# Ledger of designs, part 41: designed miniproteins, single chains, continued (4)

Each design is a single chain, and the fold is of that chain. pLDDT is the mean over its residues in the fold that is shown.

## One batch from the design tools (miniprotein)

Design m13403
Fold by ESMFold2-Fast:
Structure m13403 (fold): chain A 111 residues (1-111)
Amino acid sequence: HLEKVKEKIQEAVDLLLGMAEGLVAIARDASPELYEFAREFLEKVRKYATEALKNLDDPEKAAEYIQKAADVLIEGARYLAEKVPEYRDFARGVAGGARQLRDEVLKAVKE
């Protein structure tokens, strides 16, 4: 069971980082101010993702960091959806995806 939970946490880290990088690319095309904002939340997502990977042997603690990373990403995506109407659907999709990954990791740890 532990090996499967570790695998899910590693997959969640990769997906959350990919989503954050996608939002940074959109923000870069929109404005310098939005790009700076997106870079800062990407840095927060990276910090929490790194902590999750450091705590793979403590799945509940790793899942807490996945939750923190996902929550930062959801907040950032919602803000960008408001500021960049052209990419609103994409940003909202990222928020939904991050929420789903968070919930799946939390559920897997409590099995």
Scores: mean pLDDT 84

Design m13404
Fold by ESMFold2-Fast:
Structure m13404 (fold): chain A 92 residues (1-92)
Amino acid sequence: SEKEQLLEIARLTLKEVVEDSKDKSDEERVEILTELVLSLINANPELQFEIARIAGEVLKENLSPEELKKLLEELEKKLSPEIFEVLKEALS
């Protein structure tokens, strides 16, 4: 389905940017990934919860606890509480 294709593109894009940002400082990496997550969620209004879950899963596997904490603090300010909750649950 188109939905499944869009979700796979979001997952692959997140994984690529995670890998490409490994040589960046923690601060720069958090900024890049925060903006990417926001862009993916905002570009896909019908898939916001599914994209938030995918983002949480990918970020959990690839970021340090300190990077995750900083990223969550930034996303909490910019995402709706409902979308943020889904992302946070995926990090558990």
Scores: mean pLDDT 86

Design m13405
Fold by ESMFold2-Fast:
Structure m13405 (fold): chain A 87 residues (1-87)
Amino acid sequence: SKEEVLARIQALRDEFLARHPDIPEEVRKLLDEAFELAQKYLNGEISFEEFVERFLEILRKLTELGYDEAAGLVSEIFTLVRDYLAS
């Protein structure tokens, strides 16, 4: 369900932040944007096209900053949303 996907995304956020307490504020803001983006999309507040465009921009910024683990988390969030849509 949508609620289960949102709960899983929240758990991934909490687990990542617990593992990386010292991440730079700019990285944390990008992760917060990715979580908000997933919530907005799952709630029907934005189109899939807007979701993909904004997701790719966040991923690009994290890669430019050299935070591959944070980029990996954002990619996992995208996969969870994609797989929910395929269900």
Scores: mean pLDDT 83

Design m13406
Fold by ESMFold2-Fast:
Structure m13406 (fold): chain A 70 residues (1-70)
Amino acid sequence: GRREEAEDMVEAAARAAGSRTLTVDQLAEIAAKLGLDPEEAKRRAREATGGGRTVTVEQALEILYELLDK
């Protein structure tokens, strides 16, 4: 399902980074691959982190789920 695709992409990115975090740009790339607006994903990440450069896996999944449920 769409949520499983998001989970797989986020976990793959986190594993490649060796951490439980993704850059905002990595989140935007995943959003684009899922057919979502990458700029909207970046905006929501900025809101969630107060302008931070990274999101947790949990924050990334919440943002992607919100965009998928639009």
Scores: mean pLDDT 82

Design m13407
Fold by ESMFold2-Fast:
Structure m13407 (fold): chain A 94 residues (1-94)
Amino acid sequence: ASDEEILALRDELLKRIEELAEKYNVPEEVKEHILLVVENLFHLVRTENLPVEEALEAGLKAIEDLAKKYNLPEEFKEELKRLLEEAFRRLEEA
């Protein structure tokens, strides 16, 4: 994938996460942590050639850890995981 395609996929995912966090009234601090995790994973894929599958696994683990720490709604966690899985699947195809 080109840098432009990777950045476009990242920006789409970040926007969808923002909308999901608003829907579930997720605290701003928690939302910022999730966005930072996603931005870092895309950075590692782009700049350090981290395999997309490994980045997805790390992201899903980070979401589980954050959901446990902040007692996030189960529905939010499952929808967030689905967004991440969809975005990284598209990243592998690009």
Scores: mean pLDDT 85

Design m13408
Fold by ESMFold2-Fast:
Structure m13408 (fold): chain A 69 residues (1-69)
Amino acid sequence: MLPSLEFLTLMAEQVREGTEIGRALALMGAAVWILAGETEMATRIAEAVAAGDADRALELLEEAREEVE
């Protein structure tokens, strides 16, 4: 199951704040999500987070809304 939108939004916020610890936690969260089998969307979000592209990460969160009930 995809993580909650609140969690995904939190990951994007941590990237936006620019802290190394926050970014590492967001990337670890995305990696665990990928390992759990939610690969396509989680991979795209992880790529945006790794690139420091908060706007792209937020865009992908909207796409995730279509998958999360």
Scores: mean pLDDT 62

Design m13409
Fold by ESMFold2-Fast:
Structure m13409 (fold): chain A 85 residues (1-85)
Amino acid sequence: SRLDREIAEMKAADERAKKRGDEAYQTGLAQGSPVAAEQARHDAYRAFADEVEADPTASPGVVRHLRSGAEGEEARLKQAQADAA
């Protein structure tokens, strides 16, 4: 069904976003501070969310899910910046 397809697409998108974010985070840790790592994760997640939003074949539910995830990454970055200050 359309719902089953949307759920599968949402799960796949979430897994891709997490993988890109985690890879960026590890690279940031190796090259900088914990704040740099969270910045790299945030940037990677935002870039992926923007890519999906720009895809006209993307399900609206997947786009909304990734937008929510991007807000979560932004909150983590703000916390890391506060902890480093």
Scores: mean pLDDT 82

Design m13410
Fold by ESMFold2-Fast:
Structure m13410 (fold): chain A 109 residues (1-109)
Amino acid sequence: SLVEKILEFLDAVVNSDWEKVNELLNNNITPEELLEKLEELASKPEFDDLVGPVPILVSMVYIFLKSLGIKSLSDEELEEIVKAVMEKYKIPESQFEKMKEALKKLLKE
């Protein structure tokens, strides 16, 4: 499923499994280049209400979706992805609507 691929990508980044990151993105990106892109995205105003690792997690999800050519998701698909990420990384439920809205705004450009 798309959710399983997203979680696999997030695990690869968190564990610095760089061979797996490049395999999943189908690209030869460096850790430094990915970090720069993540920091640029996480600095956007849409992330101001997000705490701790949440801006970087949302940015990672967005980069992965973009790599797959995914330009839009249904509200149900967004909810499924956000819930799975929150459960895996133990993100407080108070961040749910904020994460969903941030990801939705990023996908709309």
Scores: mean pLDDT 81

Design m13411
Fold by ESMFold2-Fast:
Structure m13411 (fold): chain A 59 residues (1-59)
Amino acid sequence: ELEKAKKELQEAMDKAVAAAHEYLAIPKSDKAAREEALKKIQEANKKYLEARRKIRELL
């Protein structure tokens, strides 16, 4: 259980980092792409918080 939860947390962290890098790579002139990247960052952060909560339940 705990090992699976740790793996899910790591995957959520990796996705959040990837989303942040994607956002930083987008030119400021591309407002539509930046808006989409911000939504991905918000979704990744939500999944990260859910994974953290799951680990707390196992402790």
Scores: mean pLDDT 79

Design m13412
Fold by ESMFold2-Fast:
Structure m13412 (fold): chain A 95 residues (1-95)
Amino acid sequence: PKFNFTVGDDMSFVEKYLKEEGFTVTISGLNSVSNIEIELEIVFDKDGKVVKIKFKLYKNGELVAEVEGENGKIEEALKKFEEALKKLAEEVKKE
């Protein structure tokens, strides 16, 4: 089974969803920013456990960051995703 999820400007929805799935990610300062889109792909095994996660960040329709992790690297991927979001927030604040 495979789940694809796309979120617009409401970054709180992504944070809430990830927390409900047992992951810890902090997304701050982006809920009021327009033109940012997140694509979240989650792959589950037959027992419903997350085995792969992939994030894509878009700004004005352009892919600006992509992060992927499988099995034991899912937490590393989540950390890279958080860092990419913080960097994007800093770039948008300058505009």
Scores: mean pLDDT 63

Design m13413
Fold by ESMFold2-Fast:
Structure m13413 (fold): chain A 89 residues (1-89)
Amino acid sequence: SEKDEKYRELALKAGELFDKLVELIKNSGLTPEQQAKAVSALTEAFENDDSIENVIEKLKSLGITDPEIIQTAKELVKVVKEIRKVEEE
């Protein structure tokens, strides 16, 4: 169905954006412990449908201020919210 295809495309895009976020965090110069905390915080935030402001605040609290990381996180939040809208259709 059109709904199933849209869900699949959005889920794939969310996965690609999350993989990009993880790679950017890995290359950010943070310690392995800080990297693990950042990935965990992002995963929990998306699972709990946290606001974009809360996601950014969590990243900043972990010392992550890189504009590319912040922008990628914003894009991922938008895609996750689109997935939830499709689920409600």
Scores: mean pLDDT 80

Design m13414
Fold by ESMFold2-Fast:
Structure m13414 (fold): chain A 80 residues (1-80)
Amino acid sequence: DLLEKAREYFAKAMAQQDEITPEAVADALLAVSYYAKAQGMDEAAKVAEEAARRAAAGEDPLAVAEEADKRLAEIREKEE
C-alpha cells in the first residue's frame, strides 16, 4: 500500500521533529514520493525519490528540498 508507506516515512521524519537532518528530509521526501505514486503522479514521485536519495547521500538537505519543490511545481502546472 503506497499510502501506508507514505505514512511510515512521514512518521520517521516527524520523529526527528525540531532538527533538520539529511535523514529527516530524505524520509519526508520519500513520504511525498509514495503519496504521489498513490495519486498516479509518477513523474512527481520520481522527482521526490531522487531528491530523497540526494539528501540521504549528504547533499545540503534544504537545497535539495528547494530544488524538488521547484520541479514538483512545474509538474503540477503541466498536469493542470
Scores: mean pLDDT 73

Design m13415
Fold by ESMFold2-Fast:
Structure m13415 (fold): chain A 49 residues (1-49)
Amino acid sequence: MKEQIQKYIDSGETDENTLIRKLVPPSVTDYHKEGKELIKELLEKKKKE
């Protein structure tokens, strides 16, 4: 998951909602929560760079 999220961010996709929709479907609650937090973390890290 992390590698896929990072790849999309590096390609220029920085919209949180788009990343969640593509990479973290809501059908699995725990996986969805972890994926959303990871997307937020990676986007915040990119903003600090």
Scores: mean pLDDT 71

Design m13416
Fold by ESMFold2-Fast:
Structure m13416 (fold): chain A 66 residues (1-66)
Amino acid sequence: SRQELEEAFREGERAFREGNYEEAVRHYTRAFQLALRLDAPDEVRERIARALREAYEKLGVDPLAP
């Protein structure tokens, strides 16, 4: 549901603020998977994708690399 997506995104934001970047990636990945399953608007998917990329950058990983 949309509520589960928002909860997962918020959990990711909390983990990111705490410096727990691996946990942030897990929560943001769940939020993104939910966004795809719910066919969420582009704006929602873009927001999650940006957050996920930022978390990966903190870990020294580019999520767009093959």
Scores: mean pLDDT 81

Design m13417
Fold by ESMFold2-Fast:
Structure m13417 (fold): chain A 68 residues (1-68)
Amino acid sequence: EVEKAIEEIKEWTRERFLAAGVDPETAEQLAEAIANYLKALIDKGVSLEEAVEQARALSDRMVAELRA
């Protein structure tokens, strides 16, 4: 379950950064960073649902920053 959520957030984040004009290597690194952020939240006792929401929100903020 957690493993599947991590894979899903990595793919979702990678696609969003590629769409924002980030090169494939950087998009992969950013996807890994977001996945690690989600893992850290789970390790601290955050629920899976809340951790996914926070990871998606961070990805959205980073994409917005790239457009600014």
Scores: mean pLDDT 80

Design m13418
Fold by ESMFold2-Fast:
Structure m13418 (fold): chain A 64 residues (1-64)
Amino acid sequence: SLEELRERTEKRAKTLSPELQEQVKSVTDFLVKLHRRDPRLTLEQVEQALDDHLKWAEAQQQQK
């Protein structure tokens, strides 16, 4: 599940600039680590946060 989420996020991020790809990877790694450390942060909340961040990154790229 976490691996599938990471793969899906990485695949979607491939449409972004290298700078934004590194930002998405950093955020993904941070949220995955946080989820494993604190079980109050659910996988669904991690997916939502990543989706929100990807939407932000995609919007930033389209404005450049």
Scores: mean pLDDT 78

Design m13419
Fold by ESMFold2-Fast:
Structure m13419 (fold): chain A 60 residues (1-60)
Amino acid sequence: SALLREAEARMRAAGFDPGGDGVLGPGTVESIRDFQAYAGLEVDGLPGDATLDRLKAMMA
């Protein structure tokens, strides 16, 4: 949940809209997948380390 909230906040800052209540709903999963596809990551819909690292890199 903490990782999901961090991913949601970073995705919002990057211009994506994941929904934003820390719950992994269909809209949040699709937003994560869209970001992962855009960033060239494995598209699994989960806010894992690779997804968070890429979001951090975009915000640095």
Scores: mean pLDDT 68

Design m13420
Fold by ESMFold2-Fast:
Structure m13420 (fold): chain A 66 residues (1-66)
Amino acid sequence: SEEEIRAEFDKGLFDVLADYIEKLNEYKKKHGKITKEEIEKIQSDFTRKVNELAEEYRKKLEELKA
């Protein structure tokens, strides 16, 4: 159902956000601080993953309508 597809998307977003926070914390623990360059790299990975989830969500909704 559309509700199930939305629930999967929301879970995916939560998982991606949790991964983003973990990577920031891991870098800080390992190096004592986070550089602008590393933040930008982690943010780029986060944005890519969010976009991939959004595309999957859109595809599943289109398949549901067919």
Scores: mean pLDDT 82

Design m13421
Fold by ESMFold2-Fast:
Structure m13421 (fold): chain A 86 residues (1-86)
Amino acid sequence: SLLEELKALLDEIFEKDIYVFGVVGTLLESERYDLLKNLEPYIGKEKYERLVALLKEIEASPDAEKIREELVEYGREKLKKYAKER
């Protein structure tokens, strides 16, 4: 599913750089997709292109808001778990 594909991509970004992952989460929460381009040098072209394509699919979905909220919460919980386990 679209949500599962996005969670998988977020997991890949988290594994590469937790701080960049935090920024992605903030941009998703604020719906500032226009600023995601600034992260391309950090996450790489392949992951950036996948992220943009998946976000376009969200915006075209009747469940767009529900998917966005679920992703934002997924990111928050992942960051909380990481901080707590340190």
Scores: mean pLDDT 79

Design m13422
Fold by ESMFold2-Fast:
Structure m13422 (fold): chain A 111 residues (1-111)
Amino acid sequence: SLMSKFTRKLMELKNLIDKNAPYDEIEEKLAEVTRLIKELIKRKEVASVSQIELATGAAAEAKIRHPDSPVAKELLKAIIDLGKANLPYYSARDQSLLKKAISEAEKLIKA
């Protein structure tokens, strides 16, 4: 499924970042995760708050290490769009967590 693919590729991205993989490998995986997020939005599929938090953390780390990265910035933008699309489907608690993740992503884009 699209969601299973998204989860797998998101975990692959996290693993690449955690092991300090070469930037070319991280950049390719950032772009792949961005494409999957755009497809989730198009199909109106709802990601879990944990998936969005994981994606935000990975994109944040990539942007901090590579501040001029257009690909990390595009992933942050996609995460914001996904978060806003998914917001109505979450519990009040998860909406608060999601709003925090969106705010953190917006700050990183402006930096």
Scores: mean pLDDT 88

Design m13423
Fold by ESMFold2-Fast:
Structure m13423 (fold): chain A 90 residues (1-90)
Amino acid sequence: LTDDQIVDLGTQRARQLMDQMRQSGQRFSQLFGTPMTDQQIRDMVDFALNMFQSEVDTTVTDPRVQRRISQRARQIGDRTLQQMLSQRSS
């Protein structure tokens, strides 16, 4: 795999994890009959990003590739957080 392919795979993994987290959060809210608080949503996104960062740090040996994946994951996390918070306000 090229560095670009590893970054693309890492980016896809980050999107998948954020999508799974969002779906799990929505299902959890439905099960308990109450929407998640803003703080719970932020904590969940932060937890997912920290778990993903640990996965990247243990799997990817090139610091430059790690940095590229981490930057994309943070951008995806920020977008997911904004979207989840916006849906709560609607």
Scores: mean pLDDT 81

Design m13424
Fold by ESMFold2-Fast:
Structure m13424 (fold): chain A 102 residues (1-102)
Amino acid sequence: LRSQLNSDVSKAISLAQQAANLAPEFRSQLDQAISDVNTARRLAGQSVDGARRGTGLLMDTAITLSGLANQASPEVRKILLQAADAALSAARSAAQLSDELE
């Protein structure tokens, strides 16, 4: 789970950076998304409460990325949707960590 969480977070960050390079108009929102995903990774590693908070933050990030995809060109839309999928996968892993730690 922790390995999967780290992998999905790294994928989401990489895709968000790629999208920001192609669509500078979304740079501020994507930089915030990268920050939130990194915060979620740290929180999920610390406690049950942290894992729950991290899950919420990852889900919120996926919603933000999907919203930006609706405004983006087809090329950037694909990248943002892949980033949103990675964030959702990370959220599932974080939620499972909170369930296991109780």
Scores: mean pLDDT 82

Design m13425
Fold by ESMFold2-Fast:
Structure m13425 (fold): chain A 74 residues (1-74)
Amino acid sequence: MTYTLHVPADPAAQETLIRLLEAEIARLEAERAASTDPAVKAQLDAEIAALRRALDLLREHRAAGVGDTTVVIT
Protein backbone atom coordinates (compact mmCIF):
# COMPACT_ATOMS: atom_id res chain seq x y z
CA MET A 1 0.00 0.00 0.00
CA THR A 2 1.28 3.51 -0.87
CA TYR A 3 0.77 6.54 1.38
CA THR A 4 1.59 10.06 0.22
CA LEU A 5 2.07 12.78 2.85
CA HIS A 6 2.53 16.48 2.21
CA VAL A 7 4.72 17.97 4.95
CA PRO A 8 3.84 21.68 5.27
CA ALA A 9 6.48 24.30 6.12
CA ASP A 10 4.26 25.58 8.98
CA PRO A 11 5.34 23.92 12.29
CA ALA A 12 1.78 24.20 13.71
CA ALA A 13 0.38 22.37 10.66
CA GLN A 14 3.11 19.69 11.03
CA GLU A 15 2.16 19.20 14.71
CA THR A 16 -1.53 18.91 13.75
CA LEU A 17 -0.71 16.28 11.11
CA ILE A 18 1.39 14.30 13.64
CA ARG A 19 -1.52 14.34 16.13
CA LEU A 20 -3.99 13.21 13.44
CA LEU A 21 -1.72 10.30 12.45
CA GLU A 22 -1.28 9.28 16.13
CA ALA A 23 -5.08 9.36 16.62
CA GLU A 24 -5.67 7.26 13.47
CA ILE A 25 -3.05 4.67 14.57
CA ALA A 26 -4.72 4.44 18.02
CA ARG A 27 -8.14 3.99 16.38
CA LEU A 28 -6.85 1.19 14.10
CA GLU A 29 -5.13 -0.53 17.06
CA ALA A 30 -8.43 -0.47 18.99
CA GLU A 31 -10.26 -1.87 15.92
CA ARG A 32 -7.63 -4.61 15.61
CA ALA A 33 -8.04 -5.54 19.30
CA ALA A 34 -11.85 -5.72 18.86
CA SER A 35 -11.64 -7.88 15.68
CA THR A 36 -11.96 -11.69 15.80
CA ASP A 37 -11.18 -12.22 12.08
CA PRO A 38 -7.49 -13.09 11.43
CA ALA A 39 -7.67 -11.65 7.88
CA VAL A 40 -9.00 -8.33 9.20
CA LYS A 41 -6.27 -8.27 11.89
CA ALA A 42 -3.59 -8.90 9.23
CA GLN A 43 -4.94 -6.06 7.06
CA LEU A 44 -5.09 -3.69 10.06
CA ASP A 45 -1.52 -4.69 11.07
CA ALA A 46 -0.31 -3.73 7.57
CA GLU A 47 -2.11 -0.36 7.68
CA ILE A 48 -0.86 0.37 11.23
CA ALA A 49 2.73 -0.45 10.14
CA ALA A 50 2.48 1.88 7.12
CA LEU A 51 1.03 4.74 9.20
CA ARG A 52 3.69 4.27 11.92
CA ARG A 53 6.39 4.47 9.24
CA ALA A 54 4.81 7.66 7.86
CA LEU A 55 4.60 9.12 11.40
CA ASP A 56 8.27 8.30 12.09
CA LEU A 57 9.36 10.02 8.85
CA LEU A 58 7.20 13.06 9.60
CA ARG A 59 8.68 13.32 13.12
CA GLU A 60 12.22 13.06 11.68
CA HIS A 61 11.44 15.77 9.10
CA ARG A 62 10.02 18.03 11.84
CA ALA A 63 13.12 17.50 14.04
CA ALA A 64 15.37 18.35 11.05
CA GLY A 65 13.36 21.52 10.28
CA VAL A 66 12.22 20.16 6.91
CA GLY A 67 8.90 21.37 5.50
CA ASP A 68 6.93 21.85 2.28
CA THR A 69 7.88 18.41 0.93
CA THR A 70 6.12 15.18 -0.10
CA VAL A 71 6.90 11.79 1.48
CA VAL A 72 5.85 8.54 -0.23
CA ILE A 73 5.60 5.32 1.80
CA THR A 74 5.30 2.01 -0.08
Scores: mean pLDDT 74

Design m13426
Fold by ESMFold2-Fast:
Structure m13426 (fold): chain A 67 residues (1-67)
Amino acid sequence: MVSKLVEIKSDKPFDEAAVRAALEALRRPGVRIRYRFVDDKTLEVWVEAPTQEEVDEVIAEIRERLG
C-alpha cells in the first residue's frame, strides 16, 4: 500500500456536494480516499492504493474533476 496527501486549491469556493459526488465516483477496490475542507477554496485529500501508479492516477482524476 502506498499513500499520498495532496492539497487542491480552487479559484472558486468548493461545492461540497459536487466534491463528495466526484470522490464517490472514484471509489474502487483497494483504493481509499479521505478528504477535508481546510477552507472554502482549499481541499486536502489523502489517497491510498496498492501501487504508486494507482495513487498518481486517482490524484490526477481528482485534479481533473475538482481543479
Scores: mean pLDDT 81

Design m13427
Fold by ESMFold2-Fast:
Structure m13427 (fold): chain A 64 residues (1-64)
Amino acid sequence: SAEQAEKLARKLLEKGIVPDEATARRLAQAMVDAGVSPETVARQLKAAGLVTDEEAEELIREAK
């Protein structure tokens, strides 16, 4: 959904994973459109060492 894409884009920007808001929005929207759940994204970001356990749980909680 648009709300899930916006929340994901905000987190990607806040963590410095992407360089700008436009890139964050495109990536987040593509992930949501591809059917990748925010829970799956949070797990992948954690596995890559880009977010902490607490940040991953926040992403999952915000998606519910």
Scores: mean pLDDT 71

Design m13428
Fold by ESMFold2-Fast:
Structure m13428 (fold): chain A 109 residues (1-109)
Amino acid sequence: MTKEDLEKAEKEFEENLEKAIKELEKLKKEGKLSPLGEAHLLFLKDLHEGVPIPEALRRAKALLEEAGELDAEARAEFDALIARAPELSRLEAYLRLAALLHRIELRRE
């Protein structure tokens, strides 16, 4: 992967943040957003507002803990991601959180 490819992906992610937030807020207003979706929305809003990645991840984890969505494995995965967060770009942190949320959803199906 070239630096140019990574910079392009990061720019596209930042440009799409507001659109993604608006789409998820619409689903929340319609009562269609699960707790996993609410954690996803909270994380995107925190990134858009300039909240540091480790804090944004802790807030997403806390929302899911209060909703009863976290088992011991999911808690450990969140703690590992939070510990690694200072090494991650905003896009990398988002992709890792999205993968974690997807794994939680798959275990419920």
Scores: mean pLDDT 83

Design m13429
Fold by ESMFold2-Fast:
Structure m13429 (fold): chain A 72 residues (1-72)
Amino acid sequence: MFALAAALSPAQAAALRELARLSEGRVTDEHVRRAAERTGVPEAVVRRLAEQLGYDQERAEDVLVAWEILRA
């Protein structure tokens, strides 16, 4: 979790925030596509992030909290 948070760019963190917002407990390929469209991050990059999170919305939120802590 922290290793992924430390590696996130601001653009990837924005895409992850959109994934968390669009999802209902489980992340789908449609959520990946929509997050990519809204943030300009390539869909392949957003899909990689979703894979690393096991397509889990709660994990996405946890990583975002860790990312904000690491940048404070």
Scores: mean pLDDT 80

Design m13430
Fold by ESMFold2-Fast:
Structure m13430 (fold): chain A 90 residues (1-90)
Amino acid sequence: TAAVRERAARSAALAREELARATDPLEREVLEAAARLFEALARGDYAAAAEELERLTEAARRLAAARPEGDLAALDAVMARARALIEALA
């Protein structure tokens, strides 16, 4: 729906803002993949969105493995936004 695409566009902008402030290379990989996923969803390119979701999942896995006891608040926020958008499309 148009509302989901608009929400995806806002999520993409937020991910780009977070990426600009992030200094951890693994966190930057997650935010970049998330931004690309949200950008694909905003333009209705579901094939690109599926590819970027795979990249996001792998980047998130690598960050979690490297930071098992670290503060993953940024990762949790990004993954929550991604899940909410995918569920809204289901």
Scores: mean pLDDT 79

Design m13431
Fold by ESMFold2-Fast:
Order: C-alpha cells, then sequence, then structure tokens
Structure m13431 (fold): chain A 107 residues (1-107)
C-alpha cells in the first residue's frame, strides 16, 4: 500500500492523486462495512480503488474484485454492472500509470 501511495504521488496527474486520496479515505473509513450497505457514489469510488490496487498486486483488493465480478455473474443488476465498470476503469488507469514507470526504468 505505501509503495502505491508513493507511486501515485510521484507519477499521477493532480486529478488522479485527488481521486486516489478520496477513494482511499472512503475505503479505510468503511473497511468493516459491506459495500452493499454504503451509498452508491462511495461504492463506485471503492470499486475503482479495488481495481487500481489489484493491478498493483494487492491480494486483498484482487479477492474483492473477484467477489464483485462473481456477484455480477450471479445477479446482473445495473448496480453490479456499474461496480464492474468502475473496477475496469481503475485497472486501466493503474495500467497507464505503470506504463510511466516502465518508461522511467528504460531511461
Amino acid sequence: MEKVKEFVEKYASESMKKKFKEALKLYEENKDTPLEDLDEETQLKIAWLLGFLATFGNEEARKKVEEIQKRLEEDPTPRNLELDIAIGVGELEAAVLLTVKKKELKK
């Protein structure tokens, strides 16, 4: 987690840094609360963060991503679809950020 925070501070855009910090705060404050008991906006921000962290190799985040994806397969509601989309956006944004790291290591 600390290495991911440092990486975001060093390489992410100002908008992504803000988004990451807000999502992380919501995740930490609601760690013991089931996602389904949170408001929709908070659920989407946490889902984005889970996809982001899973792409950086966070095992807890990866397991939670798998649980949300399984829930969509079993119960394909608009809410479960929106959560899966948020995860996908987090994965894509993390992959883009990792591309920046690859360029730094090559130079």
Scores: mean pLDDT 78

Design m13432
Fold by ESMFold2-Fast:
Structure m13432 (fold): chain A 69 residues (1-69)
Amino acid sequence: QGQQYINQGIQQLQQGRYDEAAQYFQQASQILQTSNPVASDNAYGGSQLARSGRGEQAITSGQNSQQII
């Protein structure tokens, strides 16, 4: 389920594990592509921000994805 992957991504970001968070957000994005494209886009954005070391912005992007689901 996409929302569970987003939750795990946010938890990894809170622990400073940006690469793991990026992987969870990427998986969430793939799962959500068909059912909720906007949530998918926000999850993908979170993945890119996490890979760039922008943890706070990545958390916000993940939370935006959760709110839309």
Scores: mean pLDDT 80

Design m13433
Fold by ESMFold2-Fast:
Structure m13433 (fold): chain A 68 residues (1-68)
Amino acid sequence: SFVDASVPLELFEKAAELFRQGKIEEGKKMLTEGLETTKKVDPSSSSEAARIAGAVIRAIGLLLEQEL
């Protein structure tokens, strides 16, 4: 069964906030959980896919700013 897209979206928002606070290891854990949960979202929903893509791009962008 599929999970609601709000689940990975909340995890990516938590990861982004942790990265903004410089909590890199905690943020990476949230990012990893979000990516794993995304696999369980309905892949046929283009609107949900777009929302998740935006959230993950933002979180990864913040991580790269901290790692570089």
Scores: mean pLDDT 79

Design m13434
Fold by ESMFold2-Fast:
Structure m13434 (fold): chain A 85 residues (1-85)
Amino acid sequence: DPLLTRRLSAEQAERAVAALGERAAEVAEMLGLKPEDLVRFFRSANLPSVVGLLHRYAGLSQREIAEILGLSVAAVSRALALAEQ
């Protein structure tokens, strides 16, 4: 699946971390990371993994993730389905 090889750009990763706000520290703690390592982590992970993490652990909706990453809701929905497998 092409989404399994897709990675976030630096801009997308920075926007995702910024959208977490105060929740960024909680997400980093859950992943065993420092908050400053989240951008690097998001850039190294595949798109389904990032979408699944933002949905499950950050509580973001598919619409919110689509707005943050500059993607269609349909693309986010497909990525989330892959992350849940």
Scores: mean pLDDT 81

Design m13435
Fold by ESMFold2-Fast:
Structure m13435 (fold): chain A 86 residues (1-86)
Amino acid sequence: SEIERLLEEGERYAREGLNLMKQGKIDEAVEKIQRGLELLHRAGVLAAIEGNDELLKRVQDLTRRIVKEAKELAKKYNNQKLLDAL
C-alpha cells in the first residue's frame, strides 16, 4: 500500500539521518531526518483519511520513536540545530 511505502521510506530516511549524525555530517543528517518525518506525517494523514486506526497507530508509534531517538542523539552530541529541527 502507499501508506506502507511511505512508512518504509520515512523510517529509512530518518535512520540514514541518524547514521549521518553519528558520522558528524550534521547538515545532511538534519535534512534526512526532516524528510523522513515529512513522509511519516503524510502516511499519518492518509491513514486518518482511510479511517485505518491500526495504520495510524503504527505511524504515530514510529514517529514518536524516531523523534525520541533524534532528540537523545542531538542532546548527546550537543546539537542545537537538530533539536530546533524537531
Scores: mean pLDDT 84

Design m13436
Fold by ESMFold2-Fast:
Structure m13436 (fold): chain A 120 residues (1-120)
Amino acid sequence: DLAARIAALTDRLIDLVAQYHAQRTPALRAQIRAVDMELAALLREAGWNAEEVRAYVEALVRRISERLGISEEEARDLLAEADMVLIGVWDIIEAVDFTIENPDLSEEEVREILAAERAA
């Protein structure tokens, strides 16, 4: 059951992120990345589209925020700090959506704008 496997990996990811928030170690970062990559592969196998992945990441950020008592921005920063593929996929989805709304901008210009907004 793909849904049960996705749910189990999501719970494990949240637990690992909570541990990483308390103690930032290379070992925890590597475990987070491993779970993230396995989860990304399962979402792809399940046929999830860009909108579904984005909704999943938004829900994940909210759950981490609630569990740790931190802002959603701080939760997102933790996921980005771990160099997670799912966060990277979300950034690509955001860039694609922005390009559709702004067809006069090149893909490179869109990426620069989104990177600058995230750095602020």
Scores: mean pLDDT 73

Design m13437
Fold by ESMFold2-Fast:
Structure m13437 (fold): chain A 82 residues (1-82)
Amino acid sequence: NEWKKKAKEALEMVDKLEKGEITLDEARQFYLELSKEDPENEALRAAIRALRAYILYKETGNEKFQKLADEYRKKAEELLKK
């Protein structure tokens, strides 16, 4: 219930950052709030890792982080489908 909502919110944040709808600072603040409780749920962890990787990609321009973000995004989406 709550973990599905948080996972979807994290993935939505990645999409918004990718489209330039939010700032990098807004994405960082959102990531920090989501990561406070170190969730045990694998889908939520994957979604949070996707967001972190995309933030790192925007900060560094390193394509490795973009690829990593896409991999975690796909994993989170697959796990959300049960």
Scores: mean pLDDT 82

